# Designed miniproteins, single chains, continued (4), part 35

Each design is a single chain, and the fold is of that chain. pLDDT is the mean over its residues in the fold that is shown.

## One batch from the design tools (miniprotein)

Design m13196
Fold by ESMFold2-Fast:
Structure m13196 (fold): chain A 98 residues (1-98)
Amino acid sequence: SELERLARALAEALGVSEEAVRNALAYMLEVSQGDLEKALGILLSLLGVPQEVIDELLAILREEGVDAFTEALVAYLASQPEEARENARGILLEFEKA
């Protein structure tokens, strides 16, 4: 599925397990009552992504779909300082057994 590709790409980008990303997505979807856009917005905020960037990424999600969103998110994370990526990684590691 598109969400499985998102989980794999994000896991590879941040150096975490696919299970950690899947658990984080499942939790965000549960608290968002299945609203994918809301779930991804909350997740990105938790990972320290600025609101202006979240708004841009969610616009890509609405206009072009999950795979385009995933490519844009991975590109954004790759452009960020190591400290920002390490912080996001630490947050996702909390979900490895969630």
Scores: mean pLDDT 88

Design m13197
Fold by ESMFold2-Fast:
Structure m13197 (fold): chain A 82 residues (1-82)
Amino acid sequence: MELIERIRELEDDLIDYLSDVYGIPREVARQQIEDVIEALRNFEEAKKNNTVFTPEEYEEIVAKLEEDIAALEEILAAWKEK
C-alpha cells in the first residue's frame, strides 16, 4: 500500500521527467508506471497468501523496492530543482 501510494504521488512528475529527458511518449511512460503498480499489487497478494516466498525473502524484496523508490524520488527532486 505505502509503496503504491508513493509511486502514485510521483506519477505525474515521473511521466514529465521521462518525456522531457528521454523523449518517451507520455502514454508509454504512464503504461510503464501502471505495469509497476500492477506488479506491486500482485506482490502484496502473494505476500498475504504466503505461497511463494519466505517472510525473510519478502522483507528483502520490500527493502530493495523502498531503496529503488527513494532513489527515484531523489532523481525527480534534483530534476525539479533545476
Scores: mean pLDDT 76

Design m13198
Fold by ESMFold2-Fast:
Structure m13198 (fold): chain A 73 residues (1-73)
Amino acid sequence: EPVATATSPDSGTTVTARVGQTKTLRSPESGLILSAQAWLDADGVIHLTSAVLERQPDGSYRIVQSWHRTVPA
């Protein structure tokens, strides 16, 4: 089954989203935000997205990793 995953490089913690799910986890130690989303669009295409964001000392966020894949349903 197509799934989206995001993994923390600091802890190895992974979040996994199946179609119809959005999952977000903030690492309490590193401040990294892990986000995984999977959805079916109106054209019958499954979208899988992953992002790992790192909080900067000034309060902004840097994209550590981001990707988007599509698969036919």
Scores: mean pLDDT 78

Design m13199
Fold by ESMFold2-Fast:
Structure m13199 (fold): chain A 81 residues (1-81)
Amino acid sequence: SEADEIKAQLLAEMDALAAEAAARIATSDVADARRIEGEFAKRAAELILKHESQLTPEQLNEVKLHFARLLAELQALIDAV
């Protein structure tokens, strides 16, 4: 369905944003790394907001859980610095 395609695209775009953030965190101090994490969170939340009306409640929940997982992964990278 179109909603399934939108969900897949959102997940892929969030993965790309997280990968970009992770690469920047690798060359940053802790303060800059936390700012980069915040920028990722804002950008990902804006992507979700733009498409939330096009997703089922179940799909939106999956997207939000994936977002939370990506945030946790970035936080683990910062904690390892």
Scores: mean pLDDT 88

Design m13200
Fold by ESMFold2-Fast:
Structure m13200 (fold): chain A 78 residues (1-78)
Amino acid sequence: KTISEEELEREIGLALIDMYYALGLQFVSQGDKEGVLEMVKKILELGKRYPELREYAEERARELGEKAGIEEEVEKLL
């Protein structure tokens, strides 16, 4: 039972994207558009760091932008 360091790093990246997405949803529920934008930036940074997660990161970022009403700000970061 051995996961390679690269596989472990990718799993950590995926977990971090999910964590920032969950925090972003909390900011959406609070009406904190600035907090949502910060989580979007964190998610997109992870997508750039892990290219295989890029599409997933961009989808999560767009979902947060739509839910918070900041789609224009999110599209500027894509």
Scores: mean pLDDT 83

Design m13201
Fold by ESMFold2-Fast:
Structure m13201 (fold): chain A 75 residues (1-75)
Amino acid sequence: SFDALLAQLEALLRQTEALIAAKDLAGAKKTLDQMIQLIRQLADQGHISDPRLLELVRRGEELAARLQAMMDAAA
């Protein structure tokens, strides 16, 4: 169901935040990629305009920017 997929996306987002906090950049990149795949699945199912999904996409984009900045600083 859509609600179950939103719950999965929320869990992936929380997991990515925890991995970023732990400075596990490789783990964070992996969970972020899984999050992007799930977002694409939800968009394909016609949910792209749902406000709950759009808020999770916004939060995911913020995490992606933070991860990229940390990876750039580590290089």
Scores: mean pLDDT 85

Design m13202
Fold by ESMFold2-Fast:
Structure m13202 (fold): chain A 106 residues (1-106)
Amino acid sequence: DDELLDFLEKYGSPEVREAARLVREYRDKDISKLSEEEINQLIEALATVLREVAALFGDIEGLKEIENLSSLSKKEQVRKILELARRYGLDSVAELAEQILKALEK
């Protein structure tokens, strides 16, 4: 997903560019050491990246699932993000989602 993240950082809207940069930044951080506020910001960044990728792929059902994330619990949101990241081959997004799930289970 490095090529796709690079594309989003260069050509995305300001919000999408910041989300893609945040995803790259957090790949090198220990997610278990993040505050609740940082975890929430990261979840929003992952959702923003996925929304843009779903739009690029024309995945209407994926877009609907992302729109409905706010109706789910935090753990369910992260599980759905993981599922979509795996569907789109976004390894960095999937790895971060897995780490967040592990942090939420403690």
Scores: mean pLDDT 83

Design m13203
Fold by ESMFold2-Fast:
Structure m13203 (fold): chain A 77 residues (1-77)
Amino acid sequence: QSIQDGQQMLHDLQQTINDVRTSGPVQNTVQISDNVTGDVRMQLGHSRGNVQRSSVTGDQTSLDNGQVNLQRGQDLL
């Protein structure tokens, strides 16, 4: 259900953030589930977008913003 979907998305997105931080550009394959609440989905969507920008540009600020959005999504679960 929505909490389990949110937890899986948090896990996958945290792994992607770690991969970008350690290895540089990676493909972001994380899918955002429609079963989570709008606020959680919005925060995880922003996190995914920031991680994708960091992966393409090497921008550490975008990666840090992605981590903040991920934490906010976790706090809302």
Scores: mean pLDDT 72

Design m13204
Fold by ESMFold2-Fast:
Structure m13204 (fold): chain A 65 residues (1-65)
Amino acid sequence: NAAGKKAAEAAKRAAEEGDATAAAVGSWQIYLSGSGSKEKALEGIRAARAGDAKKAAELAVEAGE
């Protein structure tokens, strides 16, 4: 899925910049669209809420593919 792949790439970039909120955007898109794993996307959102940008991005990538 091209949309999921682009969302995952954006999440990785956000994590490199230390932006937990931006890292969570990809997880939110996956969760709402159902393009990947909703469980992983929800975990990514929770990680971002805890301020863990790296974990949020990892889970967003995993949720997308």
Scores: mean pLDDT 73

Design m13205
Fold by ESMFold2-Fast:
Formats: structure tokens, sequence, C-alpha cells
Structure m13205 (fold): chain A 70 residues (1-70)
């Protein structure tokens, strides 16, 4: 849905900003994921849609983290 895409883009942007600042910690990532899920639900996404967006953002963050540590 357009709402899910918007929430996902905002979450990805937050992750990119954290990695650029050297601040992508497990705690910071957890905060982004929790915030994204809550924002998705508040915006009218189903639990399945909000969960899918959170999973995509988590996958993106783990990929960036691996690239930085390699």
Amino acid sequence: SPVAEKIKEEGIKRVRELIEQGKLTPEALRDVLIKTYKEGIEAGLSEDEASAVVQEIARFAEELRRQQEE
C-alpha cells in the first residue's frame, strides 16, 4: 500500500542516517523498528503490513551493518 511504502522509506532513511553517523547500534536499530511498527499501526496498517515493513527495514540495516564490518 502507499502508506506502507511511505513508512518503509522513512524507516530506511533513519537507518541510513544512523550508519552515516556511525550510530547504528543494536539499541538504535531496535528504537527505529519499534517506532516504525507503532507509526504503521497508527497510520492504519494491519499488523501483517506493519510487521512486513519492520522486517524489510531490519533486513536493510543488517545488510548495511555487514558491509561496514567487512
Scores: mean pLDDT 83

Design m13206
Fold by ESMFold2-Fast:
Structure m13206 (fold): chain A 95 residues (1-95)
Amino acid sequence: SMEEELRAFFEEVLEMIKAEAPLEEILERLRAFLEQVPVEELSTARSLFFEFMAEVTELARELAKTDPEKAARYLAYAQALAEEFLRIAREKLAA
């Protein structure tokens, strides 16, 4: 069920990005979600997060053909989410 919860969470985050939700709101949801992920599930969370990041990047590439400014915002969101994910993952592994 943790894998299903992770997939559902990243799909919700993708919809928030598409809806142009504020970046800080998305980051807060990511922080809150990852805080409850057990250390033993962190490898699964990382794998699914990178699948999610690949999907966001591919959507941005397609979007760049018609709306390069919106594509740039998708990539900026992706970068901020990656930095935050890695920061939290490092903190959990160091604990």
Scores: mean pLDDT 87

Design m13207
Fold by ESMFold2-Fast:
Structure m13207 (fold): chain A 69 residues (1-69)
Amino acid sequence: MDEKIKQLKNDLADVDRTIAELEKQIAEYEKANTPENLRKASILYTALGILRAAKDFLEEQIKKLEEEK
């Protein structure tokens, strides 16, 4: 049980790092405010949405495992 929680927490940390990098990249593209950069930001927002869903899934799995005896 504990080993599974550690693996999921490592996966969550990797997802969080990827989300942070994408958010940073989106912010830079939006700051530049060109049609090309806004289009790139839009594509990254789609990827960000998928990663946020994955994060929610991992957090739910960790919670369930931590609530088990």
Scores: mean pLDDT 81

Design m13208
Fold by ESMFold2-Fast:
Structure m13208 (fold): chain A 81 residues (1-81)
Amino acid sequence: KVEEALEKINKRLKEAGKKIVEKYPPDINDPNFRKALIEELKKLQEELQTEIEKNRSTDPEVAKLYEEVLKLIEEAIENLK
């Protein structure tokens, strides 16, 4: 349950990172790279919000894990602005 959710998150983050690196060399000082990273993180944020609602009644521990990850993503987006 929680372990499967962690594996799913890890896989999704690796997929997101691969897509960004394929489009741009990883340069945090490049505003185009930062914009692409923020856009990908916002997509992940929307996906996590959907998963939280989906799991809230059936798997509250998984929902809570996704809520913690969502908080970390929100902090990352604010730090990249």
Scores: mean pLDDT 73

Design m13209
Fold by ESMFold2-Fast:
Structure m13209 (fold): chain A 62 residues (1-62)
Amino acid sequence: MKEAKELIRKAAELYKDGSEENRQKAQSYLNKAVNLLNAKSLEEMEAVSKEVAEEFQRLLAE
């Protein structure tokens, strides 16, 4: 979803800033992105969490 990808991008930008406050805010945005993807089972939740983590790591590497 566009909204989840936008939150992951904001999280990556905050994380690159390097402050403790911004790292906590980044984690909050990642959690919100997972929630927006609306997993209905434990397996789906694990898949969604993996997708969010992979996108976040990709953006950090860029």
Scores: mean pLDDT 77

Design m13210
Fold by ESMFold2-Fast:
Structure m13210 (fold): chain A 80 residues (1-80)
Amino acid sequence: SAADAAVRGAEEAARLEEEGDLEAAQIVRDTLKQDLVEEFGVEGAVEILDEALRKAEERGASPRAIEYLREIREELRKEL
């Protein structure tokens, strides 16, 4: 699902940041945001991120991955 892909993308960004690759982490984060908006629009992307956050918290995703999902969602909400 798109929500599962969003969780995986956020976890990849968090892992890259933990490894010290801040540039790669930012690219993965920005690509996730852009891909969601391109496929689903801003409103649809927010709905997918709400579902992704629920799944990430339920599955015990890394705190930083959850933060990335929240940050992207808040950025998109400001565009509504």
Scores: mean pLDDT 88

Design m13211
Fold by ESMFold2-Fast:
Structure m13211 (fold): chain A 91 residues (1-91)
Amino acid sequence: KREAEEALEEARRKIEEAQRLLAENKDKLSKESLLEAGSLLGLAGIALGVARILLEKGDYEGALAAGELAVRLAEEAIRKIEEGVKEVEES
């Protein structure tokens, strides 16, 4: 239970971080980078939603797995945003 709750909280924080970075850098990112980052963020949000439902149902293993997936997707979104910004600055 605790591990699942911690994973959901981490996922929420990573999604918020990715959303902030996307908003701060939206004018620097290419259309392709915006679509990639936006799609990953959308999937992260869906995974977090599923994790919350599973946690409410007492499926702590499922909630943990979905929460960890949401963290990974949000981290991928952050990486895509950072790569897109770097391409503008170094290319």
Scores: mean pLDDT 84

Design m13212
Fold by ESMFold2-Fast:
Structure m13212 (fold): chain A 88 residues (1-88)
Amino acid sequence: GPGGEIGLLRRTGDGAVRAVELFSDGSPEEVKKVGEFSIESIRLTTKNAVDHALRLGDKESAKKIEELGEEYIKRVQELTDKAIEKIK
């Protein structure tokens, strides 16, 4: 896929990480909701970017985008879980 799609995914993922970190001192329910919303945003951005790459016949970029999206989801989930553990 083009650099713009990967750039959007990186911005979405980095923003999601920052959102969870910003709300880490909130209630467990608030942190959980921010984490869940962030993961959904990453999933949607990744799916759209993968679909775009596949329409262009770029299977290698599609795979790299999918792997990048999964890595962001994993990072957001780990940060969300750690934030909830610290509040409880």
Scores: mean pLDDT 82

Design m13213
Fold by ESMFold2-Fast:
Structure m13213 (fold): chain A 95 residues (1-95)
Amino acid sequence: MSFEELKEEVKKFLDDFIGGVDTWLAALPEPDPELQKLRDLLNEAKARIDQVTSPEELKELLKEMIKRLDEELKDHGLAQAVKNFLETFIKKIEE
């Protein structure tokens, strides 16, 4: 996979996941602060990915996102799912 293809795959993953989270948030009877925080972290990552110009920069962004998910949403199941996908993208960069 080329760097450009991998970058677009990550962007699509973030966009699709954000859309799912937004749909879930709209359906909830009460505000979920952790789910809102997850959405905000994913939107920040999506904005930053457009500035990424190399595989190494992409890998560092994904590692930073994993660290922030661990620090801010440690016990959240959806955050753990996102972390697993981000780790998969890092492995694709390192191959």
Scores: mean pLDDT 82

Design m13214
Fold by ESMFold2-Fast:
Structure m13214 (fold): chain A 79 residues (1-79)
Amino acid sequence: MQLTEEERKALLEFARKMQDVIDRALAEGKSVEEIRAEIEKLYEEFLKKHPDMSEEAKQRLKQLYDALIAEAEERVRAR
C-alpha cells in the first residue's frame, strides 16, 4: 500500500525536525543518551498529533527514528 500524500509530508517534516535537533545537540556537546531523550520526546509528540496513522506509516516512522538515532550515535563517536 502506498503512503498518502499527507503521511509522506508528515514523515518528511518529522525527519527535518529530528535532524535539526541532532545537529543542535551535537553542537552543544550532548551525549548519545541526551540526544536519544530529545528525539524520543519528539517521536512521542508526533505520535500524539497523528494517532490515526496507518500501520505502514508507523513502520516507516520507526525505521526513520532508528536510522536517525544510529546517525547521531556515529556522529558522537566521531568527535
Scores: mean pLDDT 78

Design m13215
Fold by ESMFold2-Fast:
Structure m13215 (fold): chain A 78 residues (1-78)
Amino acid sequence: SHMEELRRRAEELERKAVSYDTEAANWQKKADELKKEYEKDPSKWNEYFSAQGKYYNLQAEADKLREEAERLRREVES
C-alpha cells in the first residue's frame, strides 16, 4: 500500500515534469522570437527577459519534480 502510493506519486511527478518541459520549450521559442525584436528595439528588453525567465523557472520546477520523484523511488527500493 505505502510502496504503491510512493510509486504512483513518483510517476505523477514525472508526468508533471514532462508537462513543464513542454511549457519551457514553448517559452524558449517565444523568447527566441522576442530576442530578435529586442535586438532591433532595446525598449523590448522586458518582454524578452520575462520570457527567458519563464523558460528558466519552468526548467527549475521540472528539475525539482524529478529530484523528488527520484527520492521517492529510492525510498521504495529501501
Scores: mean pLDDT 88

Design m13216
Fold by ESMFold2-Fast:
Structure m13216 (fold): chain A 55 residues (1-55)
Amino acid sequence: MKVKVFVNGKEEKDIDKVAPPGSRIYVNGKLVGVGPASVKDFAEKDETVIEVVEL
């Protein structure tokens, strides 16, 4: 699975990143959830870009 994770616009290398409480989680530009949550739970099959926006 190829997943790229960004936190506030900066690449995060750890796919096991946990989004903190109150953060917004976007997958390929679409809002899918709010933290706290494991970002990899939102990974789909191909090239998933996950962006975490912290409040």
Scores: mean pLDDT 74

Design m13217
Fold by ESMFold2-Fast:
Structure m13217 (fold): chain A 92 residues (1-92)
Amino acid sequence: SALSAEEQALREELRRLGEELRRRNLSEVERFEAVLEAALRIIERFGDEELRRQLREQLAQARELLKSEPDEERRRRLLELLERAERRLEEL
């Protein structure tokens, strides 16, 4: 599907947000949550099937990477975020 100019601009803002949050003194969990919420809002607002598919892939990859996360507390928090994101994505 063709992206509207507004949707494309928001997807670009999402990418910039990810880069900006990496430069700020934020926890990995906080950065991940912020990017996830922004992506979910774009999907909800525009019905962006491409972004939905990309997010689904990224959630699966993140879950796989968490299997090797040595920080038990961080792993638990990220898993909770992934599970919430997966449930919300199913509801959209």
Scores: mean pLDDT 71

Design m13218
Fold by ESMFold2-Fast:
Structure m13218 (fold): chain A 65 residues (1-65)
Amino acid sequence: SQSLQLELARLEATITVLKSEIEFTSRVLPPDDARRTIARLNREIEELEERRRQLQKQIDQSLQS
């Protein structure tokens, strides 16, 4: 449905923002602090990408009905 596609688009936008935060963090923090922050952000991205995969499956399923 269009509603699920909008949720998917918003989720993808959030992932893009977090990836930009990783790039910014690597430029401004000391290496050890950057490494910890980047590890946490990568964990958040991984959880969001799993949700994105689940939403995509729901969209695909709705197109088959």
Scores: mean pLDDT 84

Design m13219
Fold by ESMFold2-Fast:
Structure m13219 (fold): chain A 78 residues (1-78)
Amino acid sequence: DEEARRLAELRELDAILERAADAAAGIEDPEERRRAIVREVARLRLGREATEAEIEETEAELRRLLEEQHRRFQEELA
């Protein structure tokens, strides 16, 4: 079932995001914390240290998802 597989992948992503956020929680600078989260997400997804290109690709994906969420929230609030 493709839907069940998709839900499992989303739950795995949520767990990865939680771990990445926890790893970066001690970083006081918001921009550095965000970069650390992106790096950790990429590392956890790959199971190894991410390259600079992979980190940039992960950041672009997360930015796209945030932009899409922001657009949807704006539509709901309007």
Scores: mean pLDDT 71

Design m13220
Fold by ESMFold2-Fast:
Structure m13220 (fold): chain A 60 residues (1-60)
Amino acid sequence: ATVEVRTTLSAEEMEELARRLGESPAVEAVEVDLERRVITITAKSELYARLAAHEVLRAS
């Protein structure tokens, strides 16, 4: 499952958050789009993708 989350974080904060999210065994891929301020998360299930998206929103 893939989810895109728009964020108000700085480029540095987005990169560090993406690195942390990618350390989870439930997360398959994390991509950062600095121009759109979007983090795209690919996870093993919709539930894990939603949990990761919530983490991004909480950090924003």
Scores: mean pLDDT 79

Design m13221
Fold by ESMFold2-Fast:
Structure m13221 (fold): chain A 88 residues (1-88)
Amino acid sequence: SHLEEVSNQAIRAVKGTDRFLDIMGQIGTPDDVKKYMAGMNKYSFDVQAKFVNGSTSDRIDVLKSITTYGNGMIVIGDKLEAILKKLE
């Protein structure tokens, strides 16, 4: 589905963020990391809202997208938490 393709793009974006997180781990602040995490959380809410108001096909696609992106967010969340612990 088109939303599954969007989910794949989101995963690629999250993987691309590894370079940003590596830089943040070296020179960033905990506040910058917190702001990034808040932005990712908002994206999840926007996708869920589309599920409630979409067609049956859209609902299925959104659910798959949330699941796939959610798994990616868990991985990136763990990385951000590790970086925060290093930055103190």
Scores: mean pLDDT 54

Design m13222
Fold by ESMFold2-Fast:
Structure m13222 (fold): chain A 87 residues (1-87)
Amino acid sequence: MELAEKVKELAKKADPATAARAEELAEQGIEYEKKGDLKEAARYYLEGAFVVLMSLDPSKLPELAEASRALAAGDVEKALELLKRTL
């Protein structure tokens, strides 16, 4: 849930369409996290982070790419850690 709050906090600084999409993705992440599906939760949080950072700080996209690679390798814990550090 900490990652969802970080995504939503950044979304407040974005345009309304970007904010709405990022909030939707963060809510999906929360739903999967509550079900214990941390891999799907991480995927939604990563997509939400990508949406807001594309608008607010594109210089952080390489760090999101590293988190995406960790997730693809099945290292969910590392992906979540990298996301927390990037946001």
Scores: mean pLDDT 84

Design m13223
Fold by ESMFold2-Fast:
Structure m13223 (fold): chain A 69 residues (1-69)
Amino acid sequence: APSVIEVNIEADSVEEGKKKAEELAKKWGEAMGTELVLESEEITDEKVVLTYRAPKLNARLVITVNVKK
């Protein structure tokens, strides 16, 4: 079965959260030597969820950002 890698982070705003999640995904892909394909992007007032596929690793990276006020 494909591996699912889940990362939970916090941010003070949706804008900050999206930037943190995108930067984390970029750094993770570079560190693992794999390309990432964005499969879904879910943005609400309190949560950002970015789901990437890493085909080379047979894995998915799910980054969940919880926005704190």
Scores: mean pLDDT 82

Design m13224
Fold by ESMFold2-Fast:
Structure m13224 (fold): chain A 115 residues (1-115)
Amino acid sequence: SAVDREIDELVDNTLALLEQLFRQMETSSPLEQEVLLGVMDILLSVTFLSIVRLLYKAGYSEEEIRARIAEVVARIKAHIERNADKLPAEEVAHFLATLDALAEDLLDRTLKRLK
């Protein structure tokens, strides 16, 4: 569907930006790394919010939206795990843990506000 294509393009763009941010972290100072982690959190928040809004507007149920967000989170995790050997281990662990919490919190807050 058109919505599925738009979500896939959004996820692909998000993954490309995340890879660039992780590469920047390798040559960054500790202070710059903290800023980059904050940018990653904002990027993911905007991405998940956009996906939820697109699906809600298209008439998907809350259960269908939750299932789709879980699929997107799994796809992002798989991509990061495939590149984990190229990234600092502490950053990978933090990012994977943050992804689940961020997706769940944003999904709950967004669906509540759309009702």
Scores: mean pLDDT 80

Design m13225
Fold by ESMFold2-Fast:
Structure m13225 (fold): chain A 94 residues (1-94)
Amino acid sequence: SAEFMEESKKKAEEMAKKMEEEAEKLKDDPEVSEFMKGAAEWFKYGAKKFEELKKNDSPENSEKGKQMSKVFDLAKKFVNDKVKKALEKKKKEA
């Protein structure tokens, strides 16, 4: 549905912003910071795709959006786990 695409877009935009903010906090770790910047770009791309799917609401686009949302949920979990570990390491060393 259009509502599902709107929520998925918003979630992707929020993840992109979070990854940009975490990249700034972890700037002393260039490898992790660059990874977070790349993740932010990927989530921005996804938000744009959810917006396109919302504008062309069809059964095919609904299925595509659901598949994309599942991939995003897996990617979100992976990225959040990396951020959590990097922040915990920084706290322990600081």
Scores: mean pLDDT 77

Design m13226
Fold by ESMFold2-Fast:
Structure m13226 (fold): chain A 101 residues (1-101)
Amino acid sequence: MELHERVLEELGKGLPDLIEHAKNNPELSDKSIEFLEELKEIVENKDEEAFIKLLKEKLGMSDEEIEKLKEKAKTSNEEIVEMVQEIMAKIVETLEKLSKE
């Protein structure tokens, strides 16, 4: 199992709905939408390196947090879904921060 490919596939299922909700939210800035579009391109290209960089630099995840996510995703499909939900929550927090800039 390629961990990052499965995670990116699950994220790709949720991102279109998140982008649509973001575009319909008047409190979110164009920068927030641009961030989601960038994330969508990373997911569609299955760019694992760019995805890990985004988790660290834009979502503020530590190396330890990323390693814990990798270990969880090796156990079951349910753990991958939970990991994607955790990443999506951090994405939403990042959208809020970008909207205040």
Scores: mean pLDDT 74

Design m13227
Fold by ESMFold2-Fast:
Structure m13227 (fold): chain A 62 residues (1-62)
Amino acid sequence: MEEGAKAVQEASGADEEAARRAAELALQGRGHLAGSVLTTVGGASKEQAEKAMERLKELGLL
């Protein structure tokens, strides 16, 4: 979980709390909500949120 949250934060530039929440949602199969959390709560752009989701797939967490 911590590795996923850190990867999301590095890819999106979102704050740690938003990144951790997004990683948890993605692991629960709620990837669409994870992207929304990063853009609305974390302040990330749509492009940054997409990079974060892609990074989670690379790690095998999606």
Scores: mean pLDDT 73

Design m13228
Fold by ESMFold2-Fast:
Structure m13228 (fold): chain A 71 residues (1-71)
Amino acid sequence: GGPEEGLRGAEAALEATARGGPLVSASSAGAQAVNMGGSPEAAETAGRYLTEKGLSEVSAAGARAAGEGSA
């Protein structure tokens, strides 16, 4: 895995949020994609992408969901 998995997760989170999905669900999708990538670069890419889209809260929630198994 690499940054592509992180970006894919971030895109899924952004899409879910745009469709009125709950932030927890969007964040879990992002965290899942990062975990599948298994790399710090994937995590950094996802976080940066979400922050650039103004979704820093989604990025933070994704990190928490990954740690707490929330979804």
Scores: mean pLDDT 54

Design m13229
Fold by ESMFold2-Fast:
Structure m13229 (fold): chain A 100 residues (1-100)
Amino acid sequence: SLEELLEEVLRLLHEAFRALLARDLERAEELLERLEELREKIEDEELRREIERAIEAARRVVRALREGAPEREIARLLTVFAVEIAAVYYEARILKRRLE
């Protein structure tokens, strides 16, 4: 169902955030790959776009960590990812209320 799909997307986004916070890049990459798979199943264009933005924000954190960026920059990029996760949650709630 759409509800189960949205719950899984949000769960994976939170797990990716925790993996990046722990600097577990291997786990973060696996979670992001799974998120890209689930994104393809999202038919709503705006929600799909918000999920894409969240994935891109997480990818920027991965890249910064691989390049040895300063802790302050990592914290800033993690904050951007957290904001994008909130945007996905907001769009998911709107979609659920209007379509189901």
Scores: mean pLDDT 87

Design m13230
Fold by ESMFold2-Fast:
Structure m13230 (fold): chain A 61 residues (1-61)
Amino acid sequence: SHMEEAEKAAERAAEAAKEAAKQGDSSTFLTSYHGAVEAAKLGGERGKKAAEEAKEAAQQA
């Protein structure tokens, strides 16, 4: 379903944000991350929370 795919996109965004932040590749990170975060909005509450975790990971790194 669209919601399930959006949740997967949000989870992938969280992982990508952590990896890119560790490497200092903020440009590539922001481009891929932003697209996935937008997709996560379609996944409702679970997708939104995953996207918020991705943002926190980026800020902590």
Scores: mean pLDDT 64

